# Designs tried in a protein design run: designed miniproteins, single chains, continued (3). Part 106

Each design is a single chain, and the fold is of that chain. pLDDT is the mean over its residues in the fold that is shown.

## One batch from the design tools (miniprotein)

Design m11661
Fold by ESMFold2-Fast:
Structure m11661 (fold): chain A 87 residues (1-87)
Amino acid sequence: SMELVKEILKAFAELLLEEGLISEEEYKKILELIEQGKFEEALELAKEAVKKTLSKLPKEEAEKKLKVFESELEGILFATKILIEKE
């Protein structure tokens, strides 16, 4: 379901904003791409934004936040793959 994929990606973007990994402006741009069905572009923008944020943090904090981001991203890619394969 495209609607469920959008909900999953929006929840991911909200998590990134809540964890301080992306700005409110970046969050809004990601949401616009998700609404347009541009999921690949939304994920690439999210990755770029997170990478930019992590570059400003001490190494130990960056490593912790990167692990959280990568774990969440893997979960989303797995969930979206299941939803696509089920349909």
Scores: mean pLDDT 79

Design m11662
Fold by ESMFold2-Fast:
Structure m11662 (fold): chain A 70 residues (1-70)
Amino acid sequence: MHLSLEATIHNMGAYADGVIATLRGLAAVHDRLDVHLLDEGSTDDAAARLAAAAAQIPNLTLTVTKVPAA
């Protein structure tokens, strides 16, 4: 089964480990997982930590788009 997710992030560092655990769980039950994150001017390392974790999940494609803070 193919799952596509889209979400907005801003300074989500405190939640990054929880998000990573959720993505690993979803990847384990889906043949393909595509995740698109919109980064609204984050100053923490959450996007980098998510990208590093996604690189370790073979059926996960993570795209991060940087946008100006709304």
Scores: mean pLDDT 72

Design m11663
Fold by ESMFold2-Fast:
Structure m11663 (fold): chain A 88 residues (1-88)
Amino acid sequence: EEEFFKELIKEIVERFGVRNDVETLLKSAEKLKELGFKLSDILELIVRAVYHEHRDLDFALEILDKIAEKFGDTERVERMKARLEAAA
């Protein structure tokens, strides 16, 4: 399923890389969780799509905060934010 996951990741990157309403991105994250993705994997995909595709650090941090509110893993989100800021 390597090709399937690569194609899925590409679609996710394209979807999250578009400047959408935060609510739309949250619904996409919920669907990824339903597909069996762990929160850590969802966060990596969002960061890759928003930051690496568009270089929009502020939007990446905003969506990460909303994901933390939705899923309740604030410590993991803060760790991701620190890594992203260090890479910027």
Scores: mean pLDDT 66

Design m11664
Fold by ESMFold2-Fast:
Structure m11664 (fold): chain A 91 residues (1-91)
Amino acid sequence: TQIQQYRDQLLTYVDRTVRLASSLPQADRLRRLTDQAVDNVNQGTGLDSLTRLGGQASDLGSSSDRDTGRLANRAAGYALRTRLLLDQQLS
């Protein structure tokens, strides 16, 4: 399904982000936020949870160094795209 394709893309992105962020400031916080987003997709949890996690990742991006900020904003983008797709399926 289209949802499964986007879920797989999110999972791939999270794995890559966690590995790339390992040497960056606030890597543990970014890792936790991306892991929570993946868990929400896997559990089929509510859209509000994905929106909140995306917001937290975006906030981290604006308050972090440039490299952490880029990865955090990308993680937020993936969470929000997944949320929009789930919203469309539930409509």
Scores: mean pLDDT 59

Design m11665
Fold by ESMFold2-Fast:
Structure m11665 (fold): chain A 83 residues (1-83)
Amino acid sequence: VKELIREALVAAGASEADAERAADLLTAALEAYLAGNKEEAAALYAAALPLLEKAAAGLTPENEERALALDEEAAAALRAALA
């Protein structure tokens, strides 16, 4: 899963270093969530958001739209987890 996330971010225009960090954070967030550590999962996901936004800045208009839609979905999930 981690490698797939990293490869997707690189394909979207992220640097190797930013894609690696974002993939680590997103994978850790998923593992924390599955372990029942929702607060830790939310914090890890929040740490990944700036890296995802930075990657989106290098995208084509079509891919930028997709990145923004994913960002909104992520923000909604975080608000639900923190409520």
Scores: mean pLDDT 68

Design m11666
Fold by ESMFold2-Fast:
Structure m11666 (fold): chain A 58 residues (1-58)
Amino acid sequence: DKVEEMIKNGVSDEEILEVLSTVHIPGISRDDRLEQFRKLLDEGKSIQEIVDEIKRRF
């Protein structure tokens, strides 16, 4: 999984979010995805917590 490798390698949160925003999820646009991720970061969530939140919601 590219995202797990990026987290392991200490890639920036912004780059990980960009990669996550390119994942095709039915019913959600890329813009909506990026907005949700930014909201979670604003709430103080880590990138790993954002990934877990996405998996929990879908």
Scores: mean pLDDT 70

Design m11667
Fold by ESMFold2-Fast:
Structure m11667 (fold): chain A 80 residues (1-80)
Amino acid sequence: KEELVERIRRILEEAVRVAGEILRLTHDPEEAERLTEQLRRRVEGLVEKAETWDEEQLEEMLRKAERELEELKRKLEELK
């Protein structure tokens, strides 16, 4: 169970990094930093909730997080 939570955390942290890059390319620097910090807080809350989930729920969340990260990477590539 803890291994799944750790994998989810790492993927969500990577997603925040990619989203932050997109925000820096599409928003003013100050706005981008505020939005990135909001995303970081949301991820922290989501990871805390994930610690209460069963293994099947964690596997579903992991799949969703991986899909969302792939979509963010795709959007970033379109902005380059």
Scores: mean pLDDT 80

Design m11668
Fold by ESMFold2-Fast:
Formats: sequence, structure tokens, C-alpha cells
Structure m11668 (fold): chain A 73 residues (1-73)
Amino acid sequence: SLDEEIEEAMIRISLSVAKKYMESTLKNDSKEELEKMAEFIKEQIERAERLGDEETAEELREIYEELKKKIEE
């Protein structure tokens, strides 16, 4: 439906924002800020999985794993 198409578009926009965040700010962020971003991405993964957008969910999981690795260092 149109509503589902809008939610899919919003999730993809969120993915684009997350990718840009990783490229431009990651090196200067505190552990607390990284943890907040990781929690946000986790919520978007759950949303993408609910909508059946496995491709976007997988890309978000890759970003989540990268953030978790940096937090655990």
C-alpha cells in the first residue's frame, strides 16, 4: 500500500543518514553518543524487518556491528 511505501522510503532515508553519520562524525564521538546511535539503528533494524525489507535491515545490521565494535574498544 501507499502507507507501506512511505515507511519503506523513511527507513531508507534513515539508512542514508546513518551511513553519512559513520563517514563524517564517528571519529569525534564519545562512547555515550556512539551507544545512542547504536540504539537508534537497532530500532530501525526492527522496523525494517517488520516491513520485510531484508536488504535495508542487513545494511543497518552492518552499521550496528561496526558501532558495537567501536564501543567495545
Scores: mean pLDDT 77

Design m11669
Fold by ESMFold2-Fast:
Structure m11669 (fold): chain A 77 residues (1-77)
Amino acid sequence: TKLSDEELEALFDAADKDGDGKVSLKDLYAAIPKVLPDPQKQAVAMRIVDALVPYAVDGKVSREDFLKVAREVVASL
């Protein structure tokens, strides 16, 4: 039960409502059930958000930092 790069990018895009290339961790959490109908994939996405906490600047993460951390979390499963 791993997230594809396409699913990761879709999650980021759903959270990036203003299109500035940065998303809050709160908006990422809110986007999870909208993008990922599979409960197992939702659990992985929640772990990714938790792993992003130290990378957040002003409560937000860039697409580049999100994808880097997300891929590391998925690879560790």
Scores: mean pLDDT 80

Design m11670
Fold by ESMFold2-Fast:
Structure m11670 (fold): chain A 87 residues (1-87)
Amino acid sequence: MAEALADEAAERVRRLALEAGVDPELADELSTATRNAILSSAAGDIQSALESVGRIQELLGEMIERGREKTAEEIARLAEEAIRRAQ
């Protein structure tokens, strides 16, 4: 089920961010955006999926500005793969 995939990916994103020392607010926002992107993609809601992907990119940009480039790249790869698998 797409919900199980979304929940797993969101939790992994949140865990990676927190383990890398990212603040809980940013980690939670990334987790939520990842979950929404996967669910929207699975539902065929391309507009909502693109909006969620844009939000992920914005949050990852904040991580890069704060020197968390490696973690941002890892999260981006994980989110992209999960979104792809949702189809």
Scores: mean pLDDT 84

Design m11671
Fold by ESMFold2-Fast:
Structure m11671 (fold): chain A 109 residues (1-109)
Amino acid sequence: HMEEELLKFMSELSKRESEVLQTTPFLSPEEAKRHSELSKEFVDIIKSITDPSGAATAYAASSILATVMSRVAAVEKLSDEEIKKLKDLLKQYTQLAAKREAARRAARA
């Protein structure tokens, strides 16, 4: 269930990012500041779970997701509650991605 929920969330987030890019291709100074602040917070969550030396693909994918999440949150002016939900989803995604990369490496050894 959690894996299906994450995939559905990622699909919905991709649609929201597409809408944001179409309607707001350039961030205002306020949106840019919020995006930068949130991006740092989201990347710190990723760093608490994995690193590029142990799981390079998972780290890269999670970092892209963090950038998308922070941009959507800044443009849509998400509440602190919604941002906490995004942080929880990013944590779950990063943990799952890192586990799958480790399993794939073990299977190909």
Scores: mean pLDDT 79

Design m11672
Fold by ESMFold2-Fast:
Parts: structure tokens; C-alpha cells; sequence
Structure m11672 (fold): chain A 85 residues (1-85)
């Protein structure tokens, strides 16, 4: 929703994280983790944010910390899909 500035900002950060993960460098991966952590904080502060989307962002962050970049990308894509509805 265009009215929900926290969710919109989180969406931009999640899409930014996806682009960074595609570049497959250590610096880009660190940037992606930071972006996902910030997106999670913004979504948790938004009472209108989808709990399902928040759960996928949490799973993506856990996958990133375990260096499972393939699963992290899948979870981020799911979160973005839900948030764009």
C-alpha cells in the first residue's frame, strides 16, 4: 500500500538485497544481510505488515547467516510477492 511508508521502504530494501545476492561477492552479501535486517525491523514496527511476509524475511535472514544463499533468495522472493499484494 502506498499509504504504508515502513512497508514500502522494507520492500525497496528487500529488492536491493536480491540484486546484491545475485552479484555473489563477500561485500555484496554483507550489504544484503544489512538490508534484510533493516527491512525486518521496519516490517515489525508496521502494525499493518503481513505476518506471513515477516516470517519469510526471518527465514531469509537465517538462511543468509547460514550462507544458504539459494534458500535466502527463495524466501526473499516469497516475502516480496506477499508484500506487493
Amino acid sequence: SLITTLTERALYLLEFALEKLKKKTELDRKSAIAAVEEALRLLEQDPNASPEAIEYVKKALEALKNEDYERAIEYLEKAIEILKK
Scores: mean pLDDT 86

Design m11673
Fold by ESMFold2-Fast:
Structure m11673 (fold): chain A 74 residues (1-74)
Amino acid sequence: SIEEALKRIEEITNEYLAKAKERGLTAAQDEIRALTEQVKQYLLSNKDMSEEELEEIVRQFEASAELILKHYEK
């Protein structure tokens, strides 16, 4: 469901924000927050998504958060 997807997005966001904060990566925190807002707005605007589409968006979001974190660790 969209509610479960939003909950997973929130959980992933909190995890990656915590990692960025622990590592002092302020720019990564800002970019993760911006990405989170974009993904939430997209989900809320597209109410007719399938469960497979919702799961794919959650997977892509987690992968993007990981890439942001890795980018700023360099």
Scores: mean pLDDT 85

Design m11674
Fold by ESMFold2-Fast:
Structure m11674 (fold): chain A 74 residues (1-74)
Amino acid sequence: KKSIINEGKKIVKKLLEASKTAEKAGDTETSKKLKDLAKELQKLIDDGKINESKLNNFKKKYLEIAGIPGEALA
């Protein structure tokens, strides 16, 4: 379980980094989506409700959104 929590924390960091990149690019909508996704994932981690299936779902959403501001995270 610690491994899943650590991986989740890494994804939260990537989402927040992507959010800052989008904000600097003037893409406020994408920045907000990434920040909201990071908060949702962090809450699941803090509440002890994170699992592999949920983590993989967040990874998919992150990759889907990360394409919008360009290649900064590709």
Scores: mean pLDDT 74

Design m11675
Fold by ESMFold2-Fast:
Structure m11675 (fold): chain A 85 residues (1-85)
Amino acid sequence: MDEKKELMRKLIKYLAPKAELTDEEIEAEVKLLEETEPEFLKRLLELSKTKPIGEALDEAVRERLLEKGGNVEAFERALKVRKEA
């Protein structure tokens, strides 16, 4: 749990550096991701051990969206917009 919460804190700080989230909010985000995208969370954790969070996120998103036939570029742009908001 703690390792996943720490990853989520790093991810949120990277995507939305102005966001201030409580421990409960971070835990809720981890739980939501585990329920909706468990393979994505697992892969992101693995990649984050060997790569900076930005590179880990980019690789995990690319792999996940390619599997579902999604638009990787559109998703990456949406995440960048959220980071600036």
Scores: mean pLDDT 71

Design m11676
Fold by ESMFold2-Fast:
Structure m11676 (fold): chain A 81 residues (1-81)
Amino acid sequence: MEIKEKVEELLKKALEAYRAGDRDRAIQYLNEAIKLVAENVEDPEKRRKILSLLNKAIDAVRAGAPVEEVEKIMKEAIEVL
């Protein structure tokens, strides 16, 4: 099942929302990605690493970090997935 593709689509939507200045929407999409990872990634170590990165992305969005920094964190999460 293509969990990676679903997470990638949610992270793309989160990044698009953040670029548009909608931080609340970006955080909503990131939380949806967190839920999918928590429910579908069976490897406990891989799941912990991805969840840590997605929470780091939420913190970066809340802090108003550059879009490029948020994108880098999201890319790292996808590479672990």
Scores: mean pLDDT 87

Design m11677
Fold by ESMFold2-Fast:
Structure m11677 (fold): chain A 77 residues (1-77)
Amino acid sequence: SAREAAIEALRAGDVEGAIAALREALRQDPSDVAALAALHLLETASPENRALAMEAAEYLLQDRPEEAARIARQMRE
């Protein structure tokens, strides 16, 4: 699935591939809140927060929002 492809891209360190897979997931299911949140996080993160954004996005896509929120709180705005 497109969501699984996004997780695999994140595990490989491929942020561009993850973004492409998440955009595809949202074209198929615009109501996928986890995919929307993960995409927003990856697209809006500053370069210094990119690694944290990737980790938080992976947790969101694994349906682990508490872990994702913990990591996201470490990001500087």
Scores: mean pLDDT 83

Design m11678
Fold by ESMFold2-Fast:
Structure m11678 (fold): chain A 66 residues (1-66)
Amino acid sequence: QRLVTIQTDAPDGEYDVYLKGELIGQGEVVDGRGVVGSDTAQVGDTVELVNVETGETFTGTVVEVR
């Protein structure tokens, strides 16, 4: 899998990451940045982040794919 870096305003925590309604992975957000594995995400994509503890939803942007 490729490593995807996400920039977000979400608070620190663990998140389920969705791209176009599909769950692509789970990642930890620290200081507005998270990393998840995905073969389909591209730089500039908008992702939905769902906090695994609270269920609160945030958005993020893919800023890097390796």
Scores: mean pLDDT 84

Design m11679
Fold by ESMFold2-Fast:
Structure m11679 (fold): chain A 79 residues (1-79)
Amino acid sequence: MTPEEIALELVKSGDFSIEKFTEEVREAIEKRLLEIGVPESLLDKALLLLGTDSERGKKLREAIVNKDGKTAIELLETR
């Protein structure tokens, strides 16, 4: 299983386990965020938000799965 496949499974399942969140999986998530139009400057904030069990974190996961860059950016700019 590739890091990209693991990243997508973590995002889909909500099982954001730190044990599965390796450097390669992190890079795969960052690559997907860049692909959907999230600026590089927001990548650290996106990873931090994905690590939370918050409503915003859940919406960010859905945006990443659906390649919805507009929603992802809005969530990252929201307080």
Scores: mean pLDDT 70

Design m11680
Fold by ESMFold2-Fast:
Structure m11680 (fold): chain A 93 residues (1-93)
Amino acid sequence: SAATRQNLLKTLEDTRELIERTIRTGNNRDKIMAESSLSSLYLQLQMVVRENPGDATAQQLLELVREAIEALQNGDYERALELVEEAIRLVES
């Protein structure tokens, strides 16, 4: 739905801002908030994929979010930012 798409975009955009602040400031609190946000989104997307196994967009989003979490955990904040921006583009397409 349009409302679901808007909520997803807002979560991704808020997470992008947290990652950008982590890159600029080195603030571990913003990093933890970004990881928490993406982890919650990952769980929601797993449920969507389970309920809609033919939804290729949901499957691609799940993979991008998983990779972004791994990048954040590895300290690769620029890669995490790239992956979140790819997820935003996919939702907008």
Scores: mean pLDDT 88

Design m11681
Fold by ESMFold2-Fast:
Structure m11681 (fold): chain A 94 residues (1-94)
Amino acid sequence: SLDFSSLSVEELVKILEEMIEILKDPNATPEQKLAALRQIEAFLENADDPNVREALEKVREKIKEAIESLLTDPDPEVQEAARRTLELLEKVFG
């Protein structure tokens, strides 16, 4: 749903940092965490775009740490989505 081709690296980094903030927020709902994980997955699926890849590389460790924290989330859908997103992150950059 996000048009990555029209966004700068700086704008893409800002979006990723907003998603990371949601994943790290103890008051975030499961629905908010799932939406943030879906947006990060969309970035990873578009990592063939140079601007998207550069933005992901700039915040890669922060994304990884945030996703890893969700592997023990009490919501099983959040746990599964986090595991899937982490596997995709490793596939894109491994």
Scores: mean pLDDT 87

Design m11682
Fold by ESMFold2-Fast:
Structure m11682 (fold): chain A 95 residues (1-95)
Amino acid sequence: MLEHSIQLLVESGWEEGVALYFVGLTSINNGDFEGAVKVAEELIKRGYDKTAKRILERLIQRNPDNRRAWQVLGDVYERLGNFDEARRYRQLAEE
């Protein structure tokens, strides 16, 4: 479970953002793209917008048809102040 994996890494001395990044990469590598999107959304909730961006960009490279990932990537770009890319990715999510 995502929260259990984060807790184990944090208890092992890992920083929260680093732990979440590792869990997100593991989800992508296992083909769990829905799990990877959930990790990215959790990163956003905790203020790790740049880390969420990295996870979502890697996810899209592996699974470009994941509309939810494109939508969340658009949200991240908007949070980072990149409104042109945010609009582009949200438009791709609607196709």
Scores: mean pLDDT 79

Design m11683
Fold by ESMFold2-Fast:
Structure m11683 (fold): chain A 77 residues (1-77)
Amino acid sequence: SELVKELEELRRRGLAELEAAPLEELEAVLERIDQEVIDRFSEEVPKLDPEEQKEVLELVEELGRELAELVERKLKE
């Protein structure tokens, strides 16, 4: 599934960028990552078979949790 691979690449790059970002830029970086996910996947996900839809949505949910946990960790220094 090309969308799963694309999402995993976005996840890897997004998490690395957020990890490297200074505290004052975290909100802007997070918002950009969220928008990139919406823009790339909102139209394509409904076109997938149900099994791929579930897989992609589960990965999006996991990415959201990982991003939130990373932001919380950096803010609580």
Scores: mean pLDDT 80

Design m11684
Fold by ESMFold2-Fast:
Structure m11684 (fold): chain A 77 residues (1-77)
Amino acid sequence: SELLKEALEEARKKAKEAGLSEEEIKEMEKAIELVAEYLETGDLKKGKEALELFEKMSEKAQDIFMEVVKKLVEKIE
């Protein structure tokens, strides 16, 4: 979806600007994709997997993830 593509591009840009590693950026992208799947399907397992990835993120990665996910949720309403 266009919303997911925009969210992933914004997350990657912000993460690179914050100096996050490529590995940390990939984990953040995966967590955002899982949130998008959860919002589209209602699959609680996808939401749980996203939360587990989020909990392993650095504070900087968590902040970026939350900003991006908030915008994604607001656009779906």
Scores: mean pLDDT 84

Design m11685
Fold by ESMFold2-Fast:
Structure m11685 (fold): chain A 57 residues (1-57)
Amino acid sequence: MLELSVELHERHLREQGYSEKFIEELRQAFTEAAKESGGDLITFNEKASKVLMELKK
């Protein structure tokens, strides 16, 4: 289910014209945000939201 959800999001982004590079960067950015936050959910959410907004908009 979790993996399927991830695939659905990636498919949606591809259909909207986002590049594979963008999708990969999004995944990597979320992973890096988690590491940089040291497990702090507030910091992680802030970094993830900022990256998503900058890459998407």
Scores: mean pLDDT 65

Design m11686
Fold by ESMFold2-Fast:
Structure m11686 (fold): chain A 80 residues (1-80)
Amino acid sequence: MTLTGTLKNYGPNNGPGAIIGLLGADGKAVAGGVVTSGNLTAGGTATAAVVYKGEVLDATVTPAADLTPGGSAAATVTLH
């Protein structure tokens, strides 16, 4: 399953340990989690453990822009 929306990086970095949230078009959280590998770089792929509908799932995250702490960008999140 692939989710699209605005990915926000809550920090403290742009790689493993970064807290992330995926916001839908209405600004509500659709999924949230922690980066487990890779970096949140434009067109790059990071892995994350994300909570979606009450379940913890492995995900791959691909942002449209580099996401430093506090940054937001369009992203895709593919749940496994």
Scores: mean pLDDT 83

Design m11687
Fold by ESMFold2-Fast:
Structure m11687 (fold): chain A 70 residues (1-70)
Amino acid sequence: SLEELKKKRNETIFELADVGVELIHEIVTMLYSEDPEERERARQRADELTAKGDELSKEYNKILEEIKAS
């Protein structure tokens, strides 16, 4: 239903926001940490978060197309 699609859209937006906040934290660590090991861990987490954000972005766009088609 359209209501279920709108709920899923809102849930996906909140998940994207959470990923964005965590990604900013990891990027700050990569740029400003004096510990090379901490920077490398942050880089790996940033890569994982970027991949997760890409998948959520695809899902968000798919939901928008389904809403438009409704």
Scores: mean pLDDT 88

Design m11688
Fold by ESMFold2-Fast:
Structure m11688 (fold): chain A 80 residues (1-80)
Amino acid sequence: GFEEMKKMIEELKKQGYSGLSALLAATVYGQYSTILSDEDARKAAEAGAEAVEKASLTVSGGVARLIGISAAQKVANEAK
């Protein structure tokens, strides 16, 4: 739920992730936690955050977000 998404943002920011990466991860976690296990939803969220963080070094935030969504979706599809 919303509280778990908020906690995910806080945890990732404390780990050094950017606000964009943390927000994407929380959104991914919120969406996939309704259809996947908590463990698998977290794995998808973490994959998204990592992909955004790496992409943000070379591309705009909008493009980095799309790359993050794609990475999260691939992990989620393998986990179901």
Scores: mean pLDDT 79

Design m11689
Fold by ESMFold2-Fast:
Structure m11689 (fold): chain A 57 residues (1-57)
Amino acid sequence: GITANHKVKAQEIINKVNLPKEIAKKLFQQELEAAQADPQTSQEKIDIYKAALELLE
């Protein structure tokens, strides 16, 4: 599940990327889909991208 630490890491990535909200949402959705398709991707990374999308709602 998404924790407070996942939200902190997600916010840091959002700030680092520094894109308009709608473009950032598309980017993180794309990254989440790529992460979910890769069996070597950790659940933590998937939860961070999910947290990023929640923060951008």
Scores: mean pLDDT 81

Design m11690
Fold by ESMFold2-Fast:
Order: C-alpha cells, then sequence, then structure tokens
Structure m11690 (fold): chain A 62 residues (1-62)
C-alpha cells in the first residue's frame, strides 16, 4: 500500500522529489489506517487514500 501510494504520487506529479512523494504516501497511508480503524471497508479506505495522495501531489507540484 505505502509503495503504491508513493508511486501514484510520482505518477501524478513527476516533478516531486523522492522525499515529497514519501511524505505524501505516509500521510495517505495514515488516512487509510484511520479509516479502517473507524470501520470503513478496505476498498473505501483505499480509494480515499488514493484520492488524498493525488490531491496532495498536485498541490505540492504547484
Amino acid sequence: MLEELEALAKEVAPSLSDEQAREIAQKAYQAYQELLAQGASEPDARRAAEAYAILEAKKAEA
């Protein structure tokens, strides 16, 4: 999951440094874990984490 989120961030915003992509992936993964802890289904938590990673990657690229 974490590696997939890092790859997604770099795919969406290729200009991101490795460190920026990792930070975004870690935050997205934390959101994924929080949603699972709150009783969200794995597919719903995954989609939310991916959406977060995409949004933050685009903001960081700007």
Scores: mean pLDDT 83

Design m11691
Fold by ESMFold2-Fast:
Structure m11691 (fold): chain A 100 residues (1-100)
Amino acid sequence: SKRELAQEIIDALIESFPELKQYIREDGRIHTGAMIDLLSSLTGLSREEAQKLVDKVDKDKDGYLDLDEVHELFREAMKRYPAFAAWISRQTGREPSELD
């Protein structure tokens, strides 16, 4: 499922960036600020451009992303930024098309 793929990517991110765990709630939602910082770091985007991507998928505007929103964010980021797609593919062992 899309949620299972999003969780697999999140697990890969936590392995590479263990500090991310402090920004994940007990319900699995991730703080938007942490995702902005990670996208900026992994894609080379400005924080402003990373914020625009996160804002596009944060439909609840609660400052946290659920797994469905995380999947949509990763799909958009992988589609637009080949370096990010390559990184996710290496970390998960999946081709980017398998994560769509």
Scores: mean pLDDT 78

Design m11692
Fold by ESMFold2-Fast:
Structure m11692 (fold): chain A 67 residues (1-67)
Amino acid sequence: SAAAARRAQAQAELQALIDQLQQQVAQLNSMDIPDSVKQQLIQAADQEALERAREPLLLLRELRALE
């Protein structure tokens, strides 16, 4: 029960981060700015998303190891 709830929360957080990142990348790609600037902004967004995903990913890994 508690483990299932934690897994669901971690999965929801990861899904929200993926959705937000996809929206940000789509917005950047729709902008009339240089590709080099787009790439830098996309890379920054990817790095931020990865850092924010670290905790839920570690939690999911720990929960999977307990099975």
Scores: mean pLDDT 80

Design m11693
Fold by ESMFold2-Fast:
Structure m11693 (fold): chain A 66 residues (1-66)
Amino acid sequence: KEKALEEMRKIAEETLRKVKEAETQDKKVEILSEGARKMQKISAENDIPASVLNEILNELLKKVYE
């Protein structure tokens, strides 16, 4: 559903912001893992296709490493 996709994108944006504010690589990895876990849970509970979840995760990772 559209609401689930909006929630997943909100989590990705919050995760990106927190990662940019993190001072250590270890903390960045922890934040990324927590964000990914939350998005995976929402996608599973709302039958969001794995391809859509992967697109959101790939976009997040691209923005983190730019």
Scores: mean pLDDT 81

Design m11694
Fold by ESMFold2-Fast:
Structure m11694 (fold): chain A 100 residues (1-100)
Amino acid sequence: DSPIVKEVERLVEEIGRALKEGDVERVLELTRELGRLIAEAPPEDRGALTNLALLALKSIAELASPEVVREVVEVLIRETEGDPLTVDALRRLAARIEAE
């Protein structure tokens, strides 16, 4: 396992805890860190990290308000703007979440 993938897995768990605590500011802080790690990742790990980000976004969508989900999507897109494939995947998932 890549060390960066393990760091992101732990970060996704921390996001889940912050969501259960209702700590929106912590969720946004952790989401910004998640986006930074994806942007800094070697190309080989980026797909795995993007998938973990999509899983985190889905969990956030299940527990958070639509306004918080929108902020999370905006943060992730902003941090990953140098990666068009990641941005596209995030936008497609966000659209599906809004339709559900």
Scores: mean pLDDT 81

Design m11695
Fold by ESMFold2-Fast:
Structure m11695 (fold): chain A 81 residues (1-81)
Amino acid sequence: SAEVEAQEALLRTVMRTAIQEALEAGLISEEEAAALLDRLETEPLVTFARALIARLREKGLDRTAEAVEALLAQLESLRRQ
């Protein structure tokens, strides 16, 4: 549905921003950022989102992780309807 597609696009945008913010903050290397951006495009969206949430929390980016987690929960809810 258009709502699911819009939510997937929003989640991808927020995850891409989170990876860039972690890189700019010096919390991940350029190599790790490139690998995460590749995984965002190549891995199943939900699987990658869960992996990214865990990594953001490991780096102390709890607020950013919470934002991704909220969008993921909304996407999963929309997919169940």
Scores: mean pLDDT 89

Design m11696
Fold by ESMFold2-Fast:
Structure m11696 (fold): chain A 100 residues (1-100)
Amino acid sequence: SMEEVKERLRELAVQIGVGAHELRELALERGMEDVAEKAAELLRRSMEAAVRGEVTREEAEEILRTLKELREQTKDDPEMAKAAEVGIELAKEMLRLLEE
């Protein structure tokens, strides 16, 4: 069901975007400008994917890479690290769907 895969990819992209927005706001409040900039880029990419309802493997791999970098940059902040870890699991699900 290509239509069901498309809708699930859109849902995952929206959820990643929501998490990226929250992470950006936390980073700005905590003076973590590099994290805020990286989260803003993640938000932009996830929004583009959500609007299209389509994600290439390369785009999904880039989203996962950015989330892993965010987790490393926020490892000493449990709240921000947890948000990044949730995003990593969503991006992994996105990649699994693209393997089918």
Scores: mean pLDDT 88

